Designed miniproteins, single chains, continued (2). Designs and how they scored, part 41

Each design is a single chain, and the fold is of that chain. pLDDT is the mean over its residues in the fold that is shown.

## One batch from the design tools (miniprotein)

Design m5389
Fold by ESMFold2-Fast:
Formats: C-alpha cells, structure tokens, sequence
Structure m5389 (fold): chain A 83 residues (1-83)
C-alpha cells in the first residue's frame, strides 16, 4: 500500500471512531472527544492528499482522500454545532 493510502486509511479509522462515539453516547463529553477524533481525521486526510500529490499518485487516491476529508469536516461541524 502507498504511504498516501495508509494515511487515508488511518484517517478513515479516526472518522469511524468519531462517528461511532456520537451515535452510541451523545453526551457533551462524547461530542468533545468525537470532535478531537474528527479533527485528527482531517489532519491525516490533508497529509494523505499532500503525500499523494508529492509522489504523483493516481487521481483516484487523491479523490478517495478528499472524500474522507469532506466527511471528517462535516462530522467536526456537526459536533461543534451540538456543543
């Protein structure tokens, strides 16, 4: 697996954790933790995009990382709105 794909996969794991936390126990504590996890996913997805661009990886890898970034940004916005 490429480095960019690994970073994107790691971002997906944090995104899934944040989403799961909000669904299971939507307390203010869980919303704050979910926001931190979503922000981590945003940083990893941004790193994945930069790494893919630097290494000349396929458009598909970049688009996959961008999709994760968009989902993570939406989740972070949701968590912030509920706080």
Amino acid sequence: MSEAMRLAMEASVYLLAASTLIVIDPSPESLREALELAERAIRLAEEAIRTAEENGESEQVIEDARAILEAARRLAEEARERL
Scores: mean pLDDT 84

Design m5390
Fold by ESMFold2-Fast:
Order: C-alpha cells, then structure tokens, then sequence
Structure m5390 (fold): chain A 96 residues (1-96)
C-alpha cells in the first residue's frame, strides 16, 4: 500500500525529505511496475556515474527506488553515501 511505502521511505529518508515529499514520492513509485522500477534503478545508477553535478539528487532518488523494490540495505548505503558527500544537507528537494 502507499501508506506502507510512505513508512519505509520515512525510515530511510525522513531526515532528508519533508513528509509531503515522501507522500508524493510514495504515490509516484506506487504507480510504476516492478519492471520499470528495475529499469529506473539502472538508469539512476548510470546517471550517478556520468553526472557528478546531480549526484546528491540522484542518490536520494535511487534510495527511494531501492525502498520500493524492498532493497533496504542498498537504500541505506545510498543515503549513507549522500550524507558523507553532503553532511550539512537538510530538507533536500527530491522533486522539482
């Protein structure tokens, strides 16, 4: 359910995203098929390698996709990498 996904996203990203952003992300991800989510994961992984200017935003997006896929350890690693590179970051905008 969307509510269950919201709780999981809050556990991983709650210190970095607002409750409104978490809800919007959960609603968006809940509309996507597992096949499309796996594709999106690969696109984000590749984008992180090739677009260092967007690394922070892309790491948080990748973490959200991992949460939806049930890959919580990978999601936490992505958040840890974000925190290491952006230690002063608070309430980062994931969506435009």
Amino acid sequence: SVEELERRLEEVLGDLLTPEEIREVAEFLSKLSEEFLEFLKKVLEEAIKNTPELEGQLLLQLAAVYVKLGKLEEARKAVDRFREKFPDARNVRLLR
Scores: mean pLDDT 80

Design m5391
Fold by ESMFold2-Fast:
Structure m5391 (fold): chain A 67 residues (1-67)
Amino acid sequence: MPVDAESARLVVGNAALGSPLDAAQVEALVREIVARLAGAPIETAAEEAIRRLKAAGFDATDPRGRL
């Protein structure tokens, strides 16, 4: 599945499960993932979401089990 706004939202939402991110922070991550990875395989968006959440100091849920 290629990365678009809907698939990026699914990936970020799953990766951010249980994190303190609000809707605006989720949408900011979705925008950045779409800007960099549009048309790439969804697995690359999953890796990017995990990387960004960990870099921000948040726990990340691996969304690959839900993709």
Scores: mean pLDDT 73

Design m5392
Fold by ESMFold2-Fast:
Structure m5392 (fold): chain A 82 residues (1-82)
Amino acid sequence: MELTPEEALKAILEHGKGKLEFEFQGIKFTVEIEKLSEDTFKVTITSSTGLKIEEEVNVEELKRILEILGLLGNGKVKYTPL
């Protein structure tokens, strides 16, 4: 499903868990987001090259992450509910 960053944020807030996928220069990236509380989210970024980053973020930081991913996706992110 292709969503705007705002739509992806709303889906994560409602369903509590989601996955975003994007590709940059032949490298596939997966971003898994899990709602831990009303203002705390666990974000895991994994690449096909073996990069793995795990962080806890608040809702404003999550908005910024989704906006950046939207810029890479020409205004849209590929979202899958989990």
Scores: mean pLDDT 79

Design m5393
Fold by ESMFold2-Fast:
Structure m5393 (fold): chain A 90 residues (1-90)
Amino acid sequence: MTRAQRAARRGRDYLSRGRRAARSGNTRGAIVSGDRGVSTIDRVPSLRRVGRRVRQLVSRAVQALRDGDYDSAVRHLSQAEQIARQSYQR
């Protein structure tokens, strides 16, 4: 397993935790986990394109959480999780 694959898997795990927090109405937990997922992926230069897409989806999820739209936040975090997952499954 490469360093990039390990980082993408770890980032996906944080995004998955964020999605579960959003589903339970834990706004702060969802934001913290989402940000950790982004930071984990962004530390690896070979994942730069993945990091950009994940960061954009997490940003949209955070906006949805501020608006009290937990369903949209869960959808955006699920999409970010899928993108991160595809980065280590080859």
Scores: mean pLDDT 84

Design m5394
Fold by ESMFold2-Fast:
Structure m5394 (fold): chain A 79 residues (1-79)
Amino acid sequence: MIAAGEEVTTYSKNKVSQLASIGTAQGIRVVENQIAGKSQEEVDKELKKLEAIQEQLLLAEGYSEDEARRRAREFVDRL
């Protein structure tokens, strides 16, 4: 059920900006761990965190749960 008009749009934009910043920092961390020669298990943990952040960002942008999961996975698979 949709509650309250234009304020929802403003909230979503602010949330997207915050999640984008967090996602960028997590992406850098994944690359740094790969360069540092961290174990595959450690790299996989950081990739899983990045996938979760990307999914939340896409959900905040209004994508469906299925599309958000698919796009987040495709993003991580390209790293």
Scores: mean pLDDT 67

Design m5395
Fold by ESMFold2-Fast:
Parts: sequence; C-alpha cells; structure tokens
Structure m5395 (fold): chain A 100 residues (1-100)
Amino acid sequence: SKKELIRELILVGAGATILYMYAFISEAPEELKEEIQEISDLLAKAVEALKAGDFEKAKKLIEEAKKLLEKVKEKLPEFAAKDVEKNIELLDEAIKKLEE
C-alpha cells in the first residue's frame, strides 16, 4: 500500500544512514550525536503520523529530518556524505508520495 511504501522509504533510507553514522562515528562530537538523535526522533514521529493517516504532519516531520540530515552530511567524510545524500533522495521520494 501507499503507507507501507512511504514507511519503507523512511525506515530503510534514512534509518540505515542513521545507524551507519552511529556505528562509524562512535567517537563523534556530542553536537553531532545530538543532531543524529534528533533526526531519529523526527523520523519515528513521522512513521507514527503516517500510521495515523496524518500525511501533512508526516511530510513536515520528514522535511525537518531531511534538513538536519543535510546539515549532518556537511560534517561527514566524503564517502559517508555520498551515502547520506542517497538517503536524502529516498526521503524526497517519500515526500513526493505523500503529495499524491
């Protein structure tokens, strides 16, 4: 279904990137860890909104998570930033599906 597809794009795309960042940068600065935690929280809330059928709220939360993910990308080495960029594209696809 549309909701299941959007949920997969949120969880597989951005969720995998967040897990990768935690695993890769365990000694990361506290500020970066806080930003990653905020992204994770926003995506969890987006999934809850999606389950509730609140597409507008889900879209807003995904857009907020995307902005933070773009900011975090600038603080990562090139190879990790490229992977994050791909996951940002998956979040863009989720937003587009929410607009349909």
Scores: mean pLDDT 76

Design m5396
Fold by ESMFold2-Fast:
Structure m5396 (fold): chain A 66 residues (1-66)
Amino acid sequence: MEEEIEKIVEEAKKRLEDAGASPETVENFAKHAREILENAESLEEAKEMVDRMVKAVINHIKSKKA
């Protein structure tokens, strides 16, 4: 379980870094994502939630490049 959580968080961090997120944003996201995954009743649902959050942050970063 903990290894799976770390893998999900690591993938999310990489996706945010690739999108141009600052190191501070990446670390803050990682902490929040770990809390969500660790406290989730369903790891599958929490994983989907984290994926949606990553996509939302990436879209927000892209929308700021005006």
Scores: mean pLDDT 79

Design m5397
Fold by ESMFold2-Fast:
Structure m5397 (fold): chain A 70 residues (1-70)
Amino acid sequence: SMLEEAYQLGRTTARLLHHARPDAPPEELLALAERAFEQQVLVHTPEELREALREAFRKGAEEALKELYP
């Protein structure tokens, strides 16, 4: 499903950003991930789906960051 794909993309994006910037705080990495998703995915997404995909992506990114910053 699109929500599952957005969730997994959130996890992957957060992990890639942490690998590139391991000393950056998780809030900064989350903001970078969300900005990338907005600019690369949501601008091409129908308006009615944007909020649900944004939330699914955020959940994935937040959960991955919590695993990386215990």
Scores: mean pLDDT 89

Design m5398
Fold by ESMFold2-Fast:
Structure m5398 (fold): chain A 65 residues (1-65)
Amino acid sequence: SASLFSGAMISMVGMGIEGHVEKVEISDGKVTVYAKLETDETREQLEKIKELLEKSGATFELVEL
């Protein structure tokens, strides 16, 4: 119900992972992130974003490239 796009973008920029994220899709409360997982740090940062978005009532899906 919050602006999921703004929340997802702010989280990615705040964690400094935007360079590893190729695409973000948002539809009806679901956020799908397409990312190249080059390091464990990138995976951990995306897991933190997942927790943040799920606490706001969104569904999070990670597609590893």
Scores: mean pLDDT 68

Design m5399
Fold by ESMFold2-Fast:
Structure m5399 (fold): chain A 71 residues (1-71)
Amino acid sequence: ALEEARRKVEEARREIAEIEALREKAGTTNAPASEFPKAVARGWLSPEKFEEALEEARRRLKEYEAKLKAL
């Protein structure tokens, strides 16, 4: 149970890092949307959409951390 909660926290942190990496890459390249499959799938095609996705991922991380503390 505790190890599962820790893994979910780590997965959420990894997702946040991936979103940040995609946002930075999108800001520095004129590559086609096909180079950002996760961004395309989740609508992360503009700075505003990347920030929305990042905020949602951080909210989920906070929820998982709160659940971990409750254990």
Scores: mean pLDDT 67

Design m5400
Fold by ESMFold2-Fast:
Structure m5400 (fold): chain A 59 residues (1-59)
Amino acid sequence: MKEREATPGQEGTARSVALAGQRQGLATTSTLYFEENGEVVKLTVENGEEVKVKPAIVK
């Protein structure tokens, strides 16, 4: 486990979406795309819970 942030922007976006979902108290689904280790990663948030999935677009 890393004891500090690895890359700027990536973690901030993921955390922001999760917090927004919980804050609103609404059953919402949000999808974000960001780069991780040079790859495009898709992050989906449902009911304030994060689900991270790599897109099949990079085949």
Scores: mean pLDDT 50

Design m5401
Fold by ESMFold2-Fast:
Structure m5401 (fold): chain A 86 residues (1-86)
Amino acid sequence: MIQLSEEEKQQLQELAQQMQAVLSDKSLSEAEKRAKLAAVVDQTLAVVRKILESDPSLSPAEVEALLATARAALEAQAEQALAEAL
């Protein structure tokens, strides 16, 4: 069972709010929104990586599989949200 620290939970919540702020900003071009969303996804994955790598019960193969799944899900969600915001 992986428990997130309060700091990690706060960081993930701030990243989610940042993504929503980018999507709702009508002054940004599609290219600017896509670039900013990609940066938020990368920052989110960096936090997830640290959490997974800190769990000694997970094998390297399991960490890689979970990170690949998380990346695909976050990228798909960001593209869908961007398409809805355009």
Scores: mean pLDDT 77

Design m5402
Fold by ESMFold2-Fast:
Structure m5402 (fold): chain A 90 residues (1-90)
Amino acid sequence: EKIEELRKLYEEAVKSIEKNKDNPQKQAEIVKELVRWLEEKGYIDKETAENILERIDYILKRNPNAPKETFLRILKGLYNLALKRIEEEE
């Protein structure tokens, strides 16, 4: 089921960010990989994916030591956006 698959991926991404809490660059990579995967699966559109990837790059450029909460917030936003699109299509 699409919703269960998305939930598991989100939970694994959260765990990966927690394991890399002192490495903002790695946290950004984890979020970017999920963004690209969600776009490839059609859970978010290309424009939304590009905007989020640009936002992640902007955050790192402005604050290279961004706290993990920044990336967890983006990740939760991605999860909610993808979940809403799946629910609206089904």
Scores: mean pLDDT 82

Design m5403
Fold by ESMFold2-Fast:
Structure m5403 (fold): chain A 66 residues (1-66)
Amino acid sequence: HMEERIARANEALDAWFDEELDRLVAEYKAQGADPELIAELRANRELGLKAVWQDILDRAIERVKK
């Protein structure tokens, strides 16, 4: 059942992204990020996804630079 498998995959991906976004937001708050920016990241799904992706990329680049 393709639709069932895709639905479960999307549910798992959404949960994973929500957890990563929460972690990233906590990191931003610890660094003194603007509360307005944090609210925007939570309200705008596309911006949140881009922020999570950028964090993954930044961590990969940091590993290469070491």
Scores: mean pLDDT 75

Design m5404
Fold by ESMFold2-Fast:
Structure m5404 (fold): chain A 75 residues (1-75)
Amino acid sequence: SMEEKIKRIKEFRELVKKVEELADKYGLSPLAKEALIARLRGQTALADSLYASMTPEERKKVDEVLKELEKEIEK
């Protein structure tokens, strides 16, 4: 139904907002934020490409944000 579609869109937007909040908390670059959002959208090839272009320090921060997001989703 349209109501269920709107609910799923709102839930996805809230998840993207959580990514932005955690990215700011962990000091992620715009590139790292884009990689996380691409992953959430199921754009695996883009997400992997962006992740591979990061420094080891940025990848570590991305991994920390992903762990926090997994906890949020599993609530």
Scores: mean pLDDT 79

Design m5405
Fold by ESMFold2-Fast:
Structure m5405 (fold): chain A 61 residues (1-61)
Amino acid sequence: GVEEAAAFALELKAEGYSDEAAALAGMMVLHGASREQALEAARLVDEGRVEEALEYARKHA
């Protein structure tokens, strides 16, 4: 739910991920992606691979 997605995004920010990475990961969890899939997209964003992160999110959320 929304609370789970928000909590995951806040956890990623606490771990040092960017706001953009955390927001994408939270949105993926909200749309049914696993925590592991959302974390992979967050890593791609913070590597500067934003287009790949968005494609990954579309496939897994």
Scores: mean pLDDT 85

Design m5406
Fold by ESMFold2-Fast:
Structure m5406 (fold): chain A 60 residues (1-60)
Amino acid sequence: MKEVIEKYAEQMAKAAESLGQPDAAKQIKETAKKSIEQGVPSQDTVEQLSKILSEAEGKA
């Protein structure tokens, strides 16, 4: 469970960096780490990460 979220966050962060949005990449990693630490449901965490990436895509 935690491992899946970490892999997802890493992939999304790399995608954000490839779009020239390093700030979004950092937000994705920090959001994932905080959500894991606080025991936030995996689905909610994934949705938050997806929104950050989508906003980064729209700005790129």
Scores: mean pLDDT 78

Design m5407
Fold by ESMFold2-Fast:
Order: sequence, then structure tokens, then C-alpha cells
Structure m5407 (fold): chain A 63 residues (1-63)
Amino acid sequence: MGDAERGKELYEKYEKSVFGENAKGINGGVAVTPEEAKEHAINVLNLSEEDAEDLAAYISTLK
């Protein structure tokens, strides 16, 4: 399981503008899943697998 603290840092830096605050959508849209965030990190942002796993761990802590 990835590092959720590292994932929070990565989310705020790379993903917050795409998925909004706490991955709940910018305009009250559908919340992003850990798998969707991981796919975006790898395929769009070209992050490492380790960074994507840390990001997914952070998203997994959100409800």
C-alpha cells in the first residue's frame, strides 16, 4: 500500500486542478476513485508507478 502523506502532496501538486478538493469533483461532480486517479497519474501526468500508488493511497483515505 502506498504512502498517503506523499499521495496528498502529489494530489495537491498535480491532480487538484483536475479532480477538485478532496477528489469530489470541481462542480459537485462524481468523486474520482483511487483507480481513476492512478490511471490519470500514469497515463496523463507520466508519474512513476510508486507515485501513482501513493496518490491512490491518499484517495483511498477520502470518503
Scores: mean pLDDT 69

Design m5408
Fold by ESMFold2-Fast:
Structure m5408 (fold): chain A 74 residues (1-74)
Amino acid sequence: SSLWHLLFTEEEKKLLLELIEEYEKDPSEEKLEELAERFSKETGWSLEESKAILRTLITLREEEGMEAVKRWLG
């Protein structure tokens, strides 16, 4: 089981879900970078960590769907 739900506040989890939905509207590397910068600025996670988090969740969304992302975040 994933422990990622213990790493994020409820507000950070809501933001991650919002950012993934925004990515689905315009799935590009430029959009991913924009969204990672927003997550970094809002949360204090580094830009590199924010990119890694978003890439991981986007991959999970593509492989197992949005319900898996929601379950993984808690």
Scores: mean pLDDT 81

Design m5409
Fold by ESMFold2-Fast:
Structure m5409 (fold): chain A 79 residues (1-79)
Amino acid sequence: SADDIIRSTLKLEKEDEKLVEELMKKYGLPRDYAVLTVELKKTHGLDEEKLDEVAEFVKRAVEEGIPLSEWGALASELR
């Protein structure tokens, strides 16, 4: 299905997909930004408290109009 292709392309498992939907609802993030937030959690092994801090940061950057294409560079700065 299209959803299966999207999940495979984004390397998301069912648990990660639920977290993406939760972040979209809780923080009002566009899907692409919520996916990036989940990928940052997986890459850096963030706990739930740190994930919330990252999601708030992502929300602020979306509100400031930072395009998704800039997020790759911003994610690298968090290393």
Scores: mean pLDDT 67

Design m5410
Fold by ESMFold2-Fast:
Structure m5410 (fold): chain A 101 residues (1-101)
Amino acid sequence: SPPSSKEHQEEVKKAIKDSLLEALNDLKAETKNEELQKELDELISKLKNTKSWTQEELVEIAVKLREIEMKIKGVTMPKEEEEAYKEDFKQAYLDRINSLL
């Protein structure tokens, strides 16, 4: 695909940021675990207080969101499988963002 305009890329990144903020707030409402709520609050603050986002920074937040979601839902797996799953999720999310830019 031809390269998108800088304006279009910024709009896409903003939409992804807003979607991540909504998902983080939803997860915070679903948990009573104070440690997980603190982690979610830190991610929400980072998203709200940063003026510009790289694609890589948005992917890192999405990965952290997925890790917290799995903890809230009680999903556990062996460490080796967890690391492979996180890497696959990171790559899939990165590829999806690249397809939108």
Scores: mean pLDDT 78

Design m5411
Fold by ESMFold2-Fast:
Structure m5411 (fold): chain A 113 residues (1-113)
Amino acid sequence: SELDKILEEIKELLKEIIELLKKAIEAVKAKDLEKAKELLKKIKELVKEMEELIKKAEEIDPNSPEVKAYRETLGHLEAALLKAEEALKEKDLESLLKILEAAIKYLEESLAK
């Protein structure tokens, strides 16, 4: 179905976001803050793509449990990215790592449905 195709696209996008978050953690551990900033920018672009896909899925079936779950995942991810950007600006690398690690764990649990 059209909905199943969109849900698969969201799932693939989440996998890409997880890989970029892992790369961001490695950049932070290496104290490469310019690379960490670039990776967070790329993640924000993918998060916008995910929001557009969720909006399309909601137009097809607003009562889908999977669509509602991805909407919640998007909200958590957006909040985590805002906190990560703030920690990066403050050069609080310990908080930044904890935020990114928590985000990865949450997204991996979301994909295990």
Scores: mean pLDDT 89

Design m5412
Fold by ESMFold2-Fast:
Structure m5412 (fold): chain A 88 residues (1-88)
Amino acid sequence: MEERVKKLLETIENSKSVEEKVEAVKELGKLAIELVKRNKDEDIPLINEILATLEKLTKDKDPRVAEAALESLIDIGVTQLEVAVSRV
């Protein structure tokens, strides 16, 4: 999982294609949701790294990348709340 996240982060930082960046942001969001659903404490640092990256990307120069990042953050946040509520 960590290796896959690192490759997506490299794609987001180094890619000159908006389409490639948007797809990488969407995949990063999906991986974060998977990690949140696993509900393992050991995954918390990786989830936080993904959230921090997506937060920065909401300020990206390209509005499509910024929109994809914001959408991913919202989906992750909703999933975190659902996991927390399912405990009670």
Scores: mean pLDDT 80

Design m5413
Fold by ESMFold2-Fast:
Structure m5413 (fold): chain A 70 residues (1-70)
Amino acid sequence: SSDLQAQIDKIAADAQARVAAAGNTLDVEVDGDKVTLTATGARDAEQTRAAAAVVREAQAQIDKLLEESK
């Protein structure tokens, strides 16, 4: 639905902005009803932890929305 897609797009955009602010890049892959987020470019442990936290939060939110939508 348009509402579900808008929510997913917002979560992905917010995650991309947060990862970029930490000096990394976030890739978003869509295959049908499956959305996968991958962070790349981490230079140190702090950037790795920051990127991992953002990816985990965003992926969980997207997965929950998709599961709750059937």
Scores: mean pLDDT 75

Design m5414
Fold by ESMFold2-Fast:
Structure m5414 (fold): chain A 72 residues (1-72)
Amino acid sequence: KIKELEKKLSELQSKYREAVKNKDYEEAIKIQEEILAIYDEMMKADPSRAGILQQRKKSVQKDLELNKKKLE
């Protein structure tokens, strides 16, 4: 379960870096929203990791806010 979510997260993180490199901030935002959903599923699957996953989620949310400002 958790290993499959970790692999999907890794793939999404790679796609996110590519979208940012291409200045495709609309795609980057969509990928970040998918990453946030994966963190929620990971916390549901393993509540013992909630602390670290919430911290990672906050980091992604901050970057998401910055990317939204670039579309302004």
Scores: mean pLDDT 82

Design m5415
Fold by ESMFold2-Fast:
Structure m5415 (fold): chain A 87 residues (1-87)
Amino acid sequence: SMEELREELIELLEEMKEWSEDPEVQELLDRAIELVKNNAPLEEIEEELKRAMHLALQAYADDPEKQAKIEEKFRRIGELLKKIKEL
């Protein structure tokens, strides 16, 4: 269901927030979580997530292992967003 997919997305975003050490990335993830909770347009959620991904990748430019983990987490988020769009 859409509710189950949104809850899964929130859980994944919370995990990323706990893993992230960058306050700016944490703030963008918090905003994305609130947008999901408030049933905001997917476009707004995607914009905040794009900003978070960009900043996270830049913050760890010299750490390819962390970059790979960030890319994997955002790939999974993208898959969840696609499933929500298909409902």
Scores: mean pLDDT 79

Design m5416
Fold by ESMFold2-Fast:
Structure m5416 (fold): chain A 74 residues (1-74)
Amino acid sequence: MKEKLKKIADVFGKLQEELARIVREEGGTIKDFDITLDENYNVKEIKVEVENFSPEAQRRIDELIKKAKEELKK
C-alpha cells in the first residue's frame, strides 16, 4: 500500500514538472490538477483543467496524461 502510494506521488510530481514545462514553452495556465484512486489504489482518473492552451500544447498534455495512466497501471 505505502509503496504504491509513493509511486503515485512520484509519477504525479513528474507529471506536474512536465506540465509546468509545457506551460513555459507553449503558454496558457493550468487551473487544476487532480488524481482519483479506486478502492484498490488504482488510478481511476487524472484530471487537468487548463486555460488558453494551443492545440499543440493540448496534444502534449493529453500524451503526458496517457503515459502517466499507463505507467501507474504497471
Scores: mean pLDDT 75

Design m5417
Fold by ESMFold2-Fast:
Structure m5417 (fold): chain A 87 residues (1-87)
Amino acid sequence: ETEELAERIKKGLEEAVKYLRENTKLTPQQEKLLDAGVELLKKFIEENKDKVTPEELRKMVREKLQIFWEGLENGDDVETLKKKLEE
């Protein structure tokens, strides 16, 4: 259940990143943040998938995705993104 959801979310993140790179003109800084952000989110999902229900995981990922998008829009660096995602 939660493991299957975790795998689907990770695949969705990879597809979303691919879509953004193919369809959006990103700055070099945004490309680096996008790569780092996806890896941080996948790590977060792996670390939490055994501790929470599928519903809880989905909510947590939505919150982290919102933080990630705000960081990308604001031009946050990788360290700033890590701190925000670790909260």
Scores: mean pLDDT 76

Design m5418
Fold by ESMFold2-Fast:
Order: structure tokens, then sequence, then C-alpha cells
Structure m5418 (fold): chain A 83 residues (1-83)
């Protein structure tokens, strides 16, 4: 089902965001690489949000929004450290 596919995509996003956050904390990513990865994750989160909205699944939409918010906070943190 579409909902099952979206749940799998959200789970993958959660894992990828956690990996990027961990790699930033461990000094494994340059700020430029971290920014590039976070922008791509935000794009995927937005796609899942839109698809969940079209499918009428408020729970999945809210979960996608939470991931977008988390990515946005991490992106702001990385950008502030470069200013």
Amino acid sequence: SMDAQLEARIAALDADVATVESDIAAGKLSPQEAIRRLILLESEGTAVFMLATLNGNQRLRDRAQAVIDRVTRLLQQVLAQQA
C-alpha cells in the first residue's frame, strides 16, 4: 500500500538523519558535506509530507513534518557554526 511505502520512507529518513547527526558530532563530515546531505534529506521529507497529505494520512504527514523540523534545526546549527 502507499501508506506502507511512506512508512518505510519515513523510517529510512529517521535513520539517515540520525546518521548525519552522529557523523557531524563525530567530526566525520565537513560543514559543506553536512549541509548538502541535510538539504537532500529535507527534500525527501517534503516529498513524503506531500504524498502523505494527498493520501489523507495525518499521522504520516505529522511524522514527515517532525523530520523536516529536525533537519531544519540541524541545518541552522551547522550554518551558525560557519558564520
Scores: mean pLDDT 88

Design m5419
Fold by ESMFold2-Fast:
Structure m5419 (fold): chain A 69 residues (1-69)
Amino acid sequence: MVNEGVKGAIEEFRRLAVRVEAELQADQLLNKTIEEAKSLPPEQRKVLLEQTQAEVDRLLASADAEIAA
């Protein structure tokens, strides 16, 4: 049977996995946006990057909320 110490380690690993997954999603989103931004005028590029940063912040905040739950 799984004891309390092992359960704690599994919970910590799950929290780490949630954060890593969110970071991977954020990285993929940033890379996609950077590639798209290369073909945009400076003004539109700035707006796109700001919107993407907000989405990245949202993804990370959602992961932190899930970890805290």
Scores: mean pLDDT 79

Design m5420
Fold by ESMFold2-Fast:
Structure m5420 (fold): chain A 112 residues (1-112)
Amino acid sequence: MIEIKLPEEELPPLTPEQQAALDIVHRALSLLRQYAPDLPVEDIRKLFTAIEHAIATRDPELIEQAKALFDELLARMPPEYQELGRKIREVILHLLETRDIAAAQAELDKLA
């Protein structure tokens, strides 16, 4: 099992493409928080920061850490919201792998 540690170094400047991807991630996590309001704010922030670093650096290790953090959060969701959580996870992971902002936005719009 990989040790999950967020980097302490400042992020490189985000491109417009990376900023658009991050905006989709923010919207996806806000939707997740709306359905699971009892999820700790700090856990959502930690996940968002991990995904932001993964988007900014494209480091495969940071991408895997973001996946692991999402899986940990998903395991703590109520059973009735786990399907929604998995769909949001798929949108974010596909975005990290493909950079297809339009596809990620379209899938997220179906969930809202």
Scores: mean pLDDT 74

Design m5421
Fold by ESMFold2-Fast:
Structure m5421 (fold): chain A 114 residues (1-114)
Amino acid sequence: SKEELKQAIKKVLNEAIDKIAEVLRKYGLPDELVEKIRAEAKKFVDEKIDSLPDDLTPEEMKAVALKILSEVIQLALEAARPYLTPEQLAEFRKDLTKIAIEANKKLDEIVEKF
């Protein structure tokens, strides 16, 4: 069902957000800031995915999910910027890219089932 698809997408995005939070901790951001970012990102995912029209195709829902993930990644990059050297920021971008690639693969697997 479309509701099952939305829940599956939210699960993938929430897993990616949890991984982003762990990367932020790895690079030395304060725990309170990481938890705030994680909570705000999960709320953003819930609001955006729950508001999607039920007439969207699985492919269209995946496209929106990837855009949401991109916005979360950009939020994480901007939050990390004051805490990281240029070299650390480059490595941080690589870690976030790996999370995005894995999430994209999981979203493809979900879309194939719907």
Scores: mean pLDDT 89

Design m5422
Fold by ESMFold2-Fast:
Parts: sequence; C-alpha cells; structure tokens
Structure m5422 (fold): chain A 94 residues (1-94)
Amino acid sequence: SAAALAAAKAAALAAIEELAEAIREHARTGDEAPLRAALGRLEEALLALAPYLDEAQREELLRLVGRLQEALAAKDYEAALEAVEELRAFVESL
C-alpha cells in the first residue's frame, strides 16, 4: 500500500541520516560501535523497503549499498558520505 511504502521510506531515510552521523563520528574517533549499530539499522530498514521495489530499483539499491561497503572498507569517508547521499536521493525518489 502507499501508506506502507511511505512508512518504509521514512524509516530508511531516518536510518540513512543516522548512518551519515555515525560515519562522521567514526572518521573523527575511530569508534566502531556507533557505525555498526547504524549499519544494522540501515540493513533492517532496506530489507523492509525491498518488497516495494521493482527489479531495476533493487539492482540500483544493491549497487549503492556495494559502493557504500567498498568506501567504508577503504576508510574513504568522503566516498562513504557521497554513497549515503546517493542512497538518500534514491529512497526519496521512490
């Protein structure tokens, strides 16, 4: 339903914003715990969103998540924040 999609989008957008803050904190402090918690919440929100996506949207979501994971593994915080903003724009476009 439109209401269920709107709720899933709102949850995903909230998780994306929390992740952006956790990435900035991790870049400053090296503290893994807030970053892990934010990534877990994002995973839950995106799993709840996935049933409302078509095949092309799911492929784009996986591509954006892959870029984020690569940037975080490389400790490229600028690239990670760019990937988070692309995820935000993608979710807002739904």
Scores: mean pLDDT 89

Design m5423
Fold by ESMFold2-Fast:
Structure m5423 (fold): chain A 111 residues (1-111)
Amino acid sequence: SKEEELKELLEIAKKILEALRLMLTGDPAAIAEAQKILEESIKKLDKIISKTDDPDVIKYAKELRDIAKEALALGKQLQADPDNRDVILRLIGLALRTIGIIFDLELELKK
């Protein structure tokens, strides 16, 4: 159902936000854990996109997939240079976008 798909997207969005928080610690072990969360999230989002006909679910899933892919690429850069301010600012931007999607998904689920 659309409600079940939106609930799954909300849980994935929360995991992506936690991965972004882990990356922002600059701890190599936390960054490695975040990379695994992001890779799993991308795989789950790809499955949702392939199975759903709902345009809202497709839209949110694609937005989260784009965020997760960009975060994964930024994580590789952060591992090479943990103090890279441009990478850190981009990760903060992705976290803010993810928070916005979480808010939108929670509003959709209250209707």
Scores: mean pLDDT 89

